# Ledger of designs, part 12: designed miniproteins, single chains, continued (2)

Each design is a single chain, and the fold is of that chain. pLDDT is the mean over its residues in the fold that is shown.

## One batch from the design tools (miniprotein)

Design m4413
Fold by ESMFold2-Fast:
Structure m4413 (fold): chain A 60 residues (1-60)
Amino acid sequence: GNPLYRAVKDYTAKTPEELSFKKGDLLELLEVVNQSMWRARNLKTGKEGLVPAVFVERVD
């Protein structure tokens, strides 16, 4: 399946394209848009959006 990441801090979306998340949320990586921003799905909410890669860590 797609790689799983865990949010290391809370993040509030700055644009409609970005995804808000809470520390500890599991995010499924869908696409690496660039090294700084990834498209991900929050597994808790089911919502998709752009997330800053620096705020997530890979979970196995």
Scores: mean pLDDT 86

Design m4414
Fold by ESMFold2-Fast:
Structure m4414 (fold): chain A 107 residues (1-107)
Amino acid sequence: APAIDTAALSPLEVMATLEAAIRAALAAGDFRGALGLLSEAIGLFAEHLEANPDTPAAVVEELIARLRAAMDALASAVRAHAPELVPEVDELRAVADFVAELARARA
């Protein structure tokens, strides 16, 4: 790996921060906030891949796995507590799956 700026967050550290924020939003019953945070995580992942095409496959797969885990947690909570948001979760999952497919095609 190239020398990492110790002042910059790694993509895995950014993901950990967003996962904590998503968990807090879900715990508060803020399902729209959790959707927004997950959308931000997907966007940041796509931006990272565009800026860093040589990102190791292991890091790409870890980010995909963590995004899917966050999607599954959100989908489960929304089905239980805010079923009107299910279509929005399904659309976001489709976007996440598309970004993951592009990431894997490059790795």
Scores: mean pLDDT 80

Design m4415
Fold by ESMFold2-Fast:
Structure m4415 (fold): chain A 76 residues (1-76)
Amino acid sequence: MEKAKEEIKKILEEAGLADLTPEVLDSFERILSQEKPDPALQVGTVLLVLGRLLEAGNPKADEVARKILKVIDEAT
Protein backbone atom coordinates (compact mmCIF):
# COMPACT_ATOMS: atom_id res chain seq x y z
CA MET A 1 0.00 0.00 0.00
CA GLU A 2 2.60 2.61 1.06
CA LYS A 3 4.88 1.71 -1.88
CA ALA A 4 1.95 2.15 -4.30
CA LYS A 5 1.16 5.58 -2.77
CA GLU A 6 4.80 6.65 -3.22
CA GLU A 7 4.72 5.48 -6.87
CA ILE A 8 1.56 7.55 -7.47
CA LYS A 9 3.17 10.61 -5.84
CA LYS A 10 6.27 10.22 -8.02
CA ILE A 11 4.24 9.81 -11.23
CA LEU A 12 2.15 12.91 -10.44
CA GLU A 13 5.19 15.02 -9.43
CA GLU A 14 7.09 14.06 -12.61
CA ALA A 15 3.98 15.02 -14.66
CA GLY A 16 3.69 18.41 -12.90
CA LEU A 17 0.48 17.37 -11.10
CA ALA A 18 1.74 17.45 -7.48
CA ASP A 19 -1.34 19.58 -6.63
CA LEU A 20 -3.57 16.55 -7.43
CA THR A 21 -1.66 14.20 -5.10
CA PRO A 22 -4.02 14.55 -2.06
CA GLU A 23 -7.17 13.98 -4.19
CA VAL A 24 -5.71 11.03 -6.14
CA LEU A 25 -4.37 9.38 -2.96
CA ASP A 26 -7.74 9.85 -1.22
CA SER A 27 -9.48 8.13 -4.17
CA PHE A 28 -6.84 5.36 -4.15
CA GLU A 29 -7.37 4.73 -0.40
CA ARG A 30 -11.14 4.55 -1.03
CA ILE A 31 -10.56 2.01 -3.83
CA LEU A 32 -8.38 -0.13 -1.53
CA SER A 33 -10.88 0.08 1.39
CA GLN A 34 -13.80 -1.25 -0.70
CA GLU A 35 -14.89 -4.86 -0.13
CA LYS A 36 -15.57 -5.04 -3.87
CA PRO A 37 -13.63 -2.49 -5.96
CA ASP A 38 -15.91 -0.09 -7.87
CA PRO A 39 -14.62 0.16 -11.48
CA ALA A 40 -16.28 3.59 -11.79
CA LEU A 41 -14.16 5.01 -8.93
CA GLN A 42 -10.97 3.57 -10.47
CA VAL A 43 -11.82 4.91 -13.95
CA GLY A 44 -12.89 8.28 -12.49
CA THR A 45 -9.53 8.66 -10.72
CA VAL A 46 -7.59 7.92 -13.93
CA LEU A 47 -9.82 10.26 -15.97
CA LEU A 48 -9.22 13.08 -13.46
CA VAL A 49 -5.45 12.81 -14.04
CA LEU A 50 -5.87 12.41 -17.83
CA GLY A 51 -8.23 15.42 -18.01
CA ARG A 52 -5.79 17.71 -16.17
CA LEU A 53 -2.90 16.59 -18.39
CA LEU A 54 -4.92 17.15 -21.59
CA GLU A 55 -5.98 20.62 -20.32
CA ALA A 56 -2.28 21.43 -19.75
CA GLY A 57 -1.38 20.19 -23.26
CA ASN A 58 0.94 17.48 -21.89
CA PRO A 59 2.05 15.22 -24.82
CA LYS A 60 2.55 12.28 -22.40
CA ALA A 61 -1.02 12.42 -20.99
CA ASP A 62 -1.85 8.85 -22.10
CA GLU A 63 1.45 7.44 -20.75
CA VAL A 64 0.95 9.09 -17.32
CA ALA A 65 -2.68 7.89 -17.11
CA ARG A 66 -1.58 4.31 -17.93
CA LYS A 67 1.09 4.44 -15.19
CA ILE A 68 -1.48 5.49 -12.58
CA LEU A 69 -3.89 2.77 -13.76
CA LYS A 70 -1.14 0.12 -13.56
CA VAL A 71 -0.29 1.08 -9.95
CA ILE A 72 -3.98 0.86 -8.95
CA ASP A 73 -4.45 -2.49 -10.75
CA GLU A 74 -1.32 -4.00 -9.13
CA ALA A 75 -2.45 -2.83 -5.66
CA THR A 76 -6.00 -4.24 -5.98
Scores: mean pLDDT 76

Design m4416
Fold by ESMFold2-Fast:
Structure m4416 (fold): chain A 80 residues (1-80)
Amino acid sequence: MSKEDIEAESLLALGLMEYELGKKLYEQGNLEEAAESYERAIELFREAIKLAKNPELREEAERALEEAEEELKKVKEELE
């Protein structure tokens, strides 16, 4: 694993933590904070994609990004 892949994996892990926090906040009805957590997750996943040289790691980060973007859209629709 390259230095860039190690860094990308760390960013992916941090993004997943923010994503999980966003889901928890959404379940609790805390929509504004859920949106903020999903936005942080999205940024971390984008950074991971940029750094990842390993195709499998990049695909994992891209999948996580798509899921976080979908959840953010749902939260924003409910915020009105």
Scores: mean pLDDT 88

Design m4417
Fold by ESMFold2-Fast:
Structure m4417 (fold): chain A 73 residues (1-73)
Amino acid sequence: MAEEYLKKGKEAEKNGDFQTAADYYSKAGDIYFEKGELEKAAESYRNAARAYTQAGDVKKALEMGKKAVELEK
């Protein structure tokens, strides 16, 4: 369930593991998108983009940011 991935993402952030946190937020976004919960999907992708930026993963940060913007037309 998407909420479980959000919880895992938050725990990873507490541990300073921003790459793992971003991966979990990205998975949560994908699940919300599959359910048609576009606002929650966009929020999860924004959280993933932020966490990927903190991890130094510029390519994935840009990818997640683009996904979020596309859902918030």
Scores: mean pLDDT 85

Design m4419
Fold by ESMFold2-Fast:
Structure m4419 (fold): chain A 80 residues (1-80)
Amino acid sequence: SANALAVAGALLGIGGEFDGELAIKLKRKEFAENGVKDGKAGIELGQEALKRGGDPKLAQLAIEQGKKGLAAGEKALKEV
């Protein structure tokens, strides 16, 4: 369902933010790359949920959390 895509996107964004922070702490580029990948996926899944008529608040949470994951991963790539 569209709402399942939004939930998956939000969870990926949360995971991406965590991985970005972990990459900085552990000096591990692989976690930074995961943060970028999962952040982007969270944004894409949130956008697809909106396109498919899902809950706009849930889809927006996925997009916002995906953006946080992407930002954390990109920051980590610069610091590793």
Scores: mean pLDDT 89

Design m4421
Fold by ESMFold2-Fast:
Structure m4421 (fold): chain A 74 residues (1-74)
Amino acid sequence: PAAAQAAAGDRGTAAMKRVLELADEILKNMSEKEKEIYENSKDVGEAATLAAKYGFSPERIAALLVAKIKEDKK
């Protein structure tokens, strides 16, 4: 029932799906800037700070953080 309450939920679900798809793309095709963030960040918080400094969009920052969490689980 909670997933059925539509306008805010649909927007949030679409954004989350996009972030997850971007995270998978980052893991497969990491850019030079994204590699630099990974190399110079010790944790997710540092990665977020560096990505923001590099001017990444909020969606791409979220995707990068999700990608880092997935990679750390390997």
Scores: mean pLDDT 70

Design m4422
Fold by ESMFold2-Fast:
Structure m4422 (fold): chain A 56 residues (1-56)
Amino acid sequence: SSMEQQERIEKEVEEAVRRLGEQLRSRGLSDEEIERQLARFRTGLTHHLQLEAERS
């Protein structure tokens, strides 16, 4: 994929991670637990979006 495509994916991942982080905070989870869950989510979503982009 192009650098522009990868940059767009990174931006979408960051936005999704921010939104999920807000939801987890509203549930009263600790910052450390939130960071662990967000790191896993970030990795999975990044891979998913990269595969979607390369599929087409």
Scores: mean pLDDT 82

Design m4423
Fold by ESMFold2-Fast:
Structure m4423 (fold): chain A 82 residues (1-82)
Amino acid sequence: RLERARESRDAEEVIELADELAKEAAKAYHEEKDYEKAAELLEEAAELLRIAAELDPERREALLRAAEQLRALAKELRKLAE
C-alpha cells in the first residue's frame, strides 16, 4: 500500500487507502480486540495521510493534523495492548 501510494501522485487515492486502513483498525479494535493490530493499521494510515499531504499542498495542514491524531490514537491502543 505505501509503495503504491508513493507512486499514485493522486492524493485522493492515498486518502482512500488511509480510510480503508482506519476501518480495518476499527474492526481489529471492536471485533477482534487486537489492539496491537489496530495500532499498526492506524500508524500505516497516518503515514498514508502524510504522503497525501505531500501530494496536496492545499490540504497539507489538515492531512498532517489527521495523521497526528491517528498516531496519538495508535499510541493509546499500544498501551492497552500491554
Scores: mean pLDDT 79

Design m4424
Fold by ESMFold2-Fast:
Structure m4424 (fold): chain A 57 residues (1-57)
Amino acid sequence: DLEKGREYERKGLAAYTRGDYAEAARYFELAAQHYEKVDPERAAKLRAAADIARALA
């Protein structure tokens, strides 16, 4: 689901810019789940972003 993936990606970026890394990681993970079937490369990058955010939390 591309639209939901984009929505969660935006929410993750917004949380990241606020320094809410735990919430950013959660939204990036949700975005990755929605991208898996339509854009697996973007899903992989979002999972990496979630790992980075989780490390910063």
Scores: mean pLDDT 84

Design m4425
Fold by ESMFold2-Fast:
Structure m4425 (fold): chain A 60 residues (1-60)
Amino acid sequence: IVAYNAAWALGKIGDERAVEALVKALQHEDPAVQNAALEALVEIGGEKASKALREAFSKR
């Protein structure tokens, strides 16, 4: 399943970096920044984004 392998590598490498930056934005003092980060993480979806959202929201 070559498509699966390509999608996995791309998603893991690219999405992981984006998710980390967005998680930091969720802790920003500006609610507009928090909302933008939340929307982006929800749009990305997947397990990594879901875990990040749960952890960030535990502090809210």
Scores: mean pLDDT 62

Design m4427
Fold by ESMFold2-Fast:
Structure m4427 (fold): chain A 62 residues (1-62)
Amino acid sequence: LPLGTYRAVEDQPGIDGAFLELKKGDLVEVLENLGPRLVKARSLTTGEEGLVLASTLEPAAL
């Protein structure tokens, strides 16, 4: 994914302390691409950083 703001299209559980817990509709800022299926992002709701599955995100305009 290009860097920028994305929205969660479904709930994501926080797993192993590495994955960011997200609820459907939460906004995140993508900080780094770690692979074709995985990004590092910051939750705009909680301010927490963690791993997010790229498939759970859609682009969101600011």
Scores: mean pLDDT 77

Design m4429
Fold by ESMFold2-Fast:
Structure m4429 (fold): chain A 122 residues (1-122)
Amino acid sequence: SPAQKALISALLSPNKEKAQATLENLLKADPSILTQPDEDGLPPFTAQDEAGRTLLHIAALYLSPKEPDYFEFVVKTLLEFGADPTLQDKHGDTALDLAKAAGKEDLAEVLEKVIEEYKQKS
């Protein structure tokens, strides 16, 4: 959807203020756009593309390993909106597997830390 494209574009920019403004504008315009399931019943933050990739996979592939603080913000935001870090792409890889395969060790450490912290949130 156009809203998903706008969100992905904003999240892939290493600018927390732009990412937050995009999220606030989407929530203000139509909250259901962020929470409404797609045609397969998945919400936008857990939706998979044709390659089986979620927004977590896309962030792990395209965000810079030199900006782990921004990556932590993105991961926390996606998890808070219901992203599932255990989802596998069509190759059987999670977002964590992709970060490790790409040699982005700093991003892999952020993913492991944030996922573990989120699991402890009862």
Scores: mean pLDDT 73

Design m4430
Fold by ESMFold2-Fast:
Structure m4430 (fold): chain A 67 residues (1-67)
Amino acid sequence: SKEEIMEEAERYGVRLVVEEGLSPEEAARRAVLRIAEKYGIPKEEAERWFEELGAREAIERVAELAE
């Protein structure tokens, strides 16, 4: 589901912050796009999902989990 894909994206985003040193914002965006691509979801739709959930909330969650 969309929710399950977003949860996987959050976990991947945390890894990008911790392992690759990306900012929470860049990590959250990259994670959503990457995990959506894994499940065959177009980039344009993944971008809408990121905006729909509120970029602020996604970034905040990735930052919180990375600490």
Scores: mean pLDDT 75

Design m4431
Fold by ESMFold2-Fast:
Structure m4431 (fold): chain A 65 residues (1-65)
Amino acid sequence: EYKVGEKITVDLPGYADGTKVKVIDENGNVVDEGTVKNGQYTFTLDKEGTYYVIVDNKVVAKVKV
């Protein structure tokens, strides 16, 4: 769905700015970390695969690159 190096934006309505976000790969390795800004989280991925966006220990999005 996304290309390697493409900007990925996940809408996170209801989460406050500064809420911690983690992106994990299909093996559970953390590949990106940041915080919610303006109800969104934006990141890029450098390798094809399936990734999960985690907020408050909950999967909020699934991303395929």
Scores: mean pLDDT 82

Design m4432
Fold by ESMFold2-Fast:
Formats: sequence, structure tokens, C-alpha cells
Structure m4432 (fold): chain A 65 residues (1-65)
Amino acid sequence: MRKIALVGAATLEEAEAAGREAVERDGADDYVALTGWSTEEALALARELAARTGADVGVAGTSPG
């Protein structure tokens, strides 16, 4: 099953860096970098994306809240 890392941070640059780390270190196939999203919004998006694509979608690098 494909793995996608959904990554949120305070800045887009931080989210992209964390997303690349997830691909390189955690064996994710791809990542989606987000800014201004809460952990709750990221988790909801991850569930929706997993349902639509059939991929295993995890959330990393998010701000609390």
C-alpha cells in the first residue's frame, strides 16, 4: 500500500523539509506540505485522502491544536 505523509508546520518551508524527511527516513512514497492547518484539520484531511486514494496516510510535523 502506498504511504503518504501529510505534513503541517508554521511555515511552508518547515513543512516541506519535514515531508522530505518522511519520504527519505520513514519510507513514505510521497508527502503533502501544508501551512496554517490545525492537527484536527490535518487528521480529517488524512482520513479523506486515504479513503479516496486507498493509500495509508499519516500526519507528521503539525502544530498542536
Scores: mean pLDDT 72

Design m4433
Fold by ESMFold2-Fast:
Formats: C-alpha cells, sequence, structure tokens
Structure m4433 (fold): chain A 99 residues (1-99)
C-alpha cells in the first residue's frame, strides 16, 4: 500500500538520523545497528529517495564501516530494483569516494 511504503520511508530516515546521533555520542555499535535498520526499511519502502537520504547520513558520519553498511545495502537494492540501477550506482560511487 502507498501508506505502508510512506511509513517505511519515514522510518528509514529516522533510523539513519538516530545512527548519526549515536555516532556523535561515541556509541558506534548502536550507530551501526540503527544504520542497518535504516537500510532494511529503505529497501522495504521501495523508495530510492529513502536510500539516498540514508546514504547522505552515512557520508556525514565520515566512518568507513558505516559507509560500507550502506554500500552493501545499495548493492542488494540494485538486484531487487533494477529499474533504479543508475541512481543506486551513482549513490555507491559517492559513498566509495567518501570512504
Amino acid sequence: SKQKKARLSVAAQLEAIAANVAYELGDKETAKRHLENAVKLAIESKDPEALKLVAEQAIKSGDKEMIDIVIKGLEEARKLFPEYKEEFDEMIKKLREAS
């Protein structure tokens, strides 16, 4: 449903913000868990904009491990949603340049 997808997209964005807050507070383990949840929710939303916002939060962290979590998620998203391959490839390139 459209409402379910919108809810998942918003949840993904909130989890990505929570990841950065945890990272800034020095809790990298909690940050990684929030970021992994953000990726899963963004993929379930089928909204490439949600994945883009999650990627931007990982870039803001400057942390290679957090960036790698999102790269893996985008590589999986490319297989599930080939119609967004070009957008996902561009995001992966930006993430690799930031790591």
Scores: mean pLDDT 87

Design m4435
Fold by ESMFold2-Fast:
Structure m4435 (fold): chain A 61 residues (1-61)
Amino acid sequence: SMMERLREAERRGERAMNLPSSELVERARKSGYDLPDELASQPRSVVLDAITDVSDELLAA
């Protein structure tokens, strides 16, 4: 239904914007990035700067 699709889009958008650093690091590692565990405790902006070529699709998944 439209509501289910909207909820899924919100969930992906919210996750992409509000994912914790540890989740961002794990998603980057799934794409083959070799990131140190220390990044998981850094602010999201620092993690994203370290993985600047991460796709929006990866962050939304």
Scores: mean pLDDT 60

Design m4436
Fold by ESMFold2-Fast:
Structure m4436 (fold): chain A 95 residues (1-95)
Amino acid sequence: MNDVEPRPASEHLADRLAAVARRLGLDLDALLAELREAERAGDERRAVEVALRILGELARAVLRRLGVSEAERAEAEAEFAAYRAAVLAAVDAAA
């Protein structure tokens, strides 16, 4: 029974990310605004790029809060950068 007004997924995700960011002492408001604008424009490439930037910032803050070693954080950052590049390349190939 699907006659209920759908919630925009990007808005819901942005709101959740903002809440997590606040708990971690991060201000991601500008990036969240960019994400919403990309989604409003229907620009999937831009939306993915901004979402990956937000995810990277949150991951870095979480790892710092958890007291993960500097070496582990550096490795995670390098792996995330590779993942980001692969995702963006896949989005570009699909367009």
Scores: mean pLDDT 75

Design m4437
Fold by ESMFold2-Fast:
Structure m4437 (fold): chain A 90 residues (1-90)
Amino acid sequence: SSQIDSLKGAKGLAEEAIRAAQQGDLEKAIELLESALQNLKASGNELESVKKAQEYLEEAIRAAQQGDLEKAIEYARKAIEYLDKAIEEL
């Protein structure tokens, strides 16, 4: 349950980051993506889907820091897809 709760928390933060980005709040989007990544790393989960979600969150943060809003949203959505897969596997 603790691992599932951490993955759901990371997913929720990534979804909030997408909404912030869509509203043009890039600084908030970056903070939420960093929080999602931190939550996911804290889970200690070693599933390949979790590792892929971490990679996509890191790419989303990088894109957002470069001002590439569209890529940041795309990578965050990919991270959510892998988080959904991880939750289904647990």
Scores: mean pLDDT 86

Design m4438
Fold by ESMFold2-Fast:
Structure m4438 (fold): chain A 91 residues (1-91)
Amino acid sequence: EELIKRLAEIGKKAEEANTLIPNPDGSLENVGETLVEIEAGFHLAVAGVTAADPAVQALRPKYAEEIRKLYPELSDRVIEAMGVAAAAEAL
């Protein structure tokens, strides 16, 4: 619960900043979504697993669904990354 609240605050602040950076090919990337994905990667590394790990894949949709109910305003990409982080934390 505390982790999910913290990640939601990070996601909201990053999306509120609405900072877009150009990739070398001229496409734009949303920095907020990238920051939440980096946080999820950190939690995976601490747990010693990857996003492709069967245990993470089994828990991810459960947490993503609960997060979507609590924070329906967040983008699907942010919610999925938060679900990965929560799954890793639960291991």
Scores: mean pLDDT 70

Design m4439
Fold by ESMFold2-Fast:
Structure m4439 (fold): chain A 89 residues (1-89)
Amino acid sequence: EAEELLEKARELNREAARALEEGNYEKAIQLAEESIRLAEKALPEKPKEALQVKAGALDIRAKAYKALGNEEKAREDQLRLVELLRQIS
């Protein structure tokens, strides 16, 4: 169910944000990646909510990549985030 996928993805975003605040950047990336995967599965049924959840995960993953010095992946996620925010505004 799309709603169950989104609820799990939101919880993963909360966990990823906590990992980011604690300096556990690799864990933040892994949790954000799982959140993105679940949000993408929910896209056909709940597109706006799925894009909002995906945007949150991209923001967390970009910040974690930047903290690890992976500027290319951080920039890629930032550009995707900007595009998603345009679609849901």
Scores: mean pLDDT 89

Design m4440
Fold by ESMFold2-Fast:
Structure m4440 (fold): chain A 92 residues (1-92)
Amino acid sequence: DLRGRLEDLIANGTPGQQLLAQYTLFLYELGKLSEEEVREIIDALEASDEAAMQAWMAKLQKLIDQLSYEEYEKLLEFLLGEKVKVTEPIPR
């Protein structure tokens, strides 16, 4: 259960592991990551492979930078546990 493993890392991991696991879970639920990519990220997190975690964080950050305003607002709501309102319209 990939989701259960990510949720465990979010609950019990270091701050860096928690952040990477949160980004991974969000992007996976959004359909931006394959099951295989999620497994590789979880394996790196569970192994505390700092180099692999850093490389994945850089890749996920690029995906986050490509999110729409609506998707980014949902990410902020997910990370903060509260509803965030975007005040500016999405660029066309």
Scores: mean pLDDT 77

Design m4441
Fold by ESMFold2-Fast:
Structure m4441 (fold): chain A 59 residues (1-59)
Amino acid sequence: EKDAKATEIVREMVENNISWEEVAERLEEIDKELAEYFRSLAEAKKKVEEKEKKKKEEE
């Protein structure tokens, strides 16, 4: 059941463009390991977006 619930949350992320950080929050009580994985991805994505914004603002 944890796998099915996790899959449903990921599906909502794809369909509703929910942030990976929010997906991780929803997974916290269902599958903590998967929640930490998505938090790591959200942090990596945020760092990439922040670097891209800084490059555009500096120019």
Scores: mean pLDDT 70

Design m4442
Fold by ESMFold2-Fast:
Structure m4442 (fold): chain A 74 residues (1-74)
Amino acid sequence: SELVEEAAQWARDVARKLGFSDEEIERIAEEVKRTVEEALKKGYSRSQIVARAVGVVLDAVARKLEEELGLPRF
């Protein structure tokens, strides 16, 4: 529970620095929450949980670049 909220707050801070809107920040934070909760339920290590949380933020950046620059999705 505490780790989930900490990960969500980290995601909000990073997304804010990357220039996401308030609505996008909360969407990213909720996705990080879900991802961390699922990883905890599956018994992933802390390093695996961190990697997955980082992956959510990077995926959001990639999707934003695809939409704004017209780049194809992989």
Scores: mean pLDDT 82

Design m4443
Fold by ESMFold2-Fast:
Structure m4443 (fold): chain A 74 residues (1-74)
Amino acid sequence: MPKPNSREELEEMLSGLSPTQARLFLTWAVREALAAGIISEEEARALLAAMDAGVRDVDLVQRLVDRATAYRAS
């Protein structure tokens, strides 16, 4: 899946998805990041808990992008 270049592109992508599709995408992305070692199990649980607490999908995707960037820099 191509990586969005900006928050506006992330919002546009997510707004094109149903709530169910957005949740499936975010759940998949969290699991992929965990499997790749980009995030810990504790961070994965925190991201899923934030999704359940109604944090905006764009904010969750941005957190994953930030973690992936930090992982690649390490």
Scores: mean pLDDT 67

Design m4444
Fold by ESMFold2-Fast:
Structure m4444 (fold): chain A 64 residues (1-64)
Amino acid sequence: HMEELWEETVLALAAMQIALARSAGKPEEIPALVDRFLEKHPDLSPEVRAEIRQLAAEALAEAK
């Protein structure tokens, strides 16, 4: 129960950082930001890690 809430919180933080990078006009920094974020959160499930990477890919596609 608490682990699910923790992963949802971490996913929300990752999404916020990705959105901030886009808003700052620095979408090229998103891949490095995501890699560093995932390195700091090694206990994340594969599903959550995939979701974060998918959010990054979508943000990069929209940033043109």
Scores: mean pLDDT 77

Design m4445
Fold by ESMFold2-Fast:
Structure m4445 (fold): chain A 55 residues (1-55)
Amino acid sequence: MKAILTENPDGTAELTIDGEVIKMSKDEAVELMMSKYKLVSVEVKDGKIVATGES
């Protein structure tokens, strides 16, 4: 299963799993990504950090 984490400059984040977007704090999103998924890439796009994980 693939997940994409986008971190916003205001300290919020969006976690996209199977096309569903969940908005949460940056810390909550990072914890969920690291606990359930293997991090495969980290990129900076349009001033935002975008991380991709796979289970």
Scores: mean pLDDT 78

Design m4446
Fold by ESMFold2-Fast:
Structure m4446 (fold): chain A 85 residues (1-85)
Amino acid sequence: SELLERLEELVEKAKELDPSLSSLLDKLLELAKEAAESTDPLEREILLGMIRLIVGVLKLVTESEELKRLLDEMLELAEELVESS
């Protein structure tokens, strides 16, 4: 719950920095929530793989060093959230 709240805060901050990425950032958060709720280890790994792909693509397309740092922190939180659930 605390990890999820922190992830939601980072997603909102990232959307403030680049509103054009809002839909993909919302999808990232949705996948993280789904992975945290999943009871299937394979499904959790697949969802986490999709999160890693989205973060990787966003880091390639953004020119913002601040946004790249937020994306790295989001990935770390998503990995912790999936592992702790």
Scores: mean pLDDT 84

Design m4447
Fold by ESMFold2-Fast:
Structure m4447 (fold): chain A 59 residues (1-59)
Amino acid sequence: SKAEAGRRGAEGDEEGARAAVEAAKELGLAAAGGGAMIGVGERRGNEVALAAGREALAN
């Protein structure tokens, strides 16, 4: 999980990505949230986060 400094994993990152995208949509910032998730996914090589971010930007 992200709370565990330096830890990463598709499942943990997927949960974080979903929460961030949902929060951004609630505030009307879905595109900004999606972009941030893409950045995190690329840096960590996490395809789940990348997919979640790109899906948010596509909508």
Scores: mean pLDDT 53

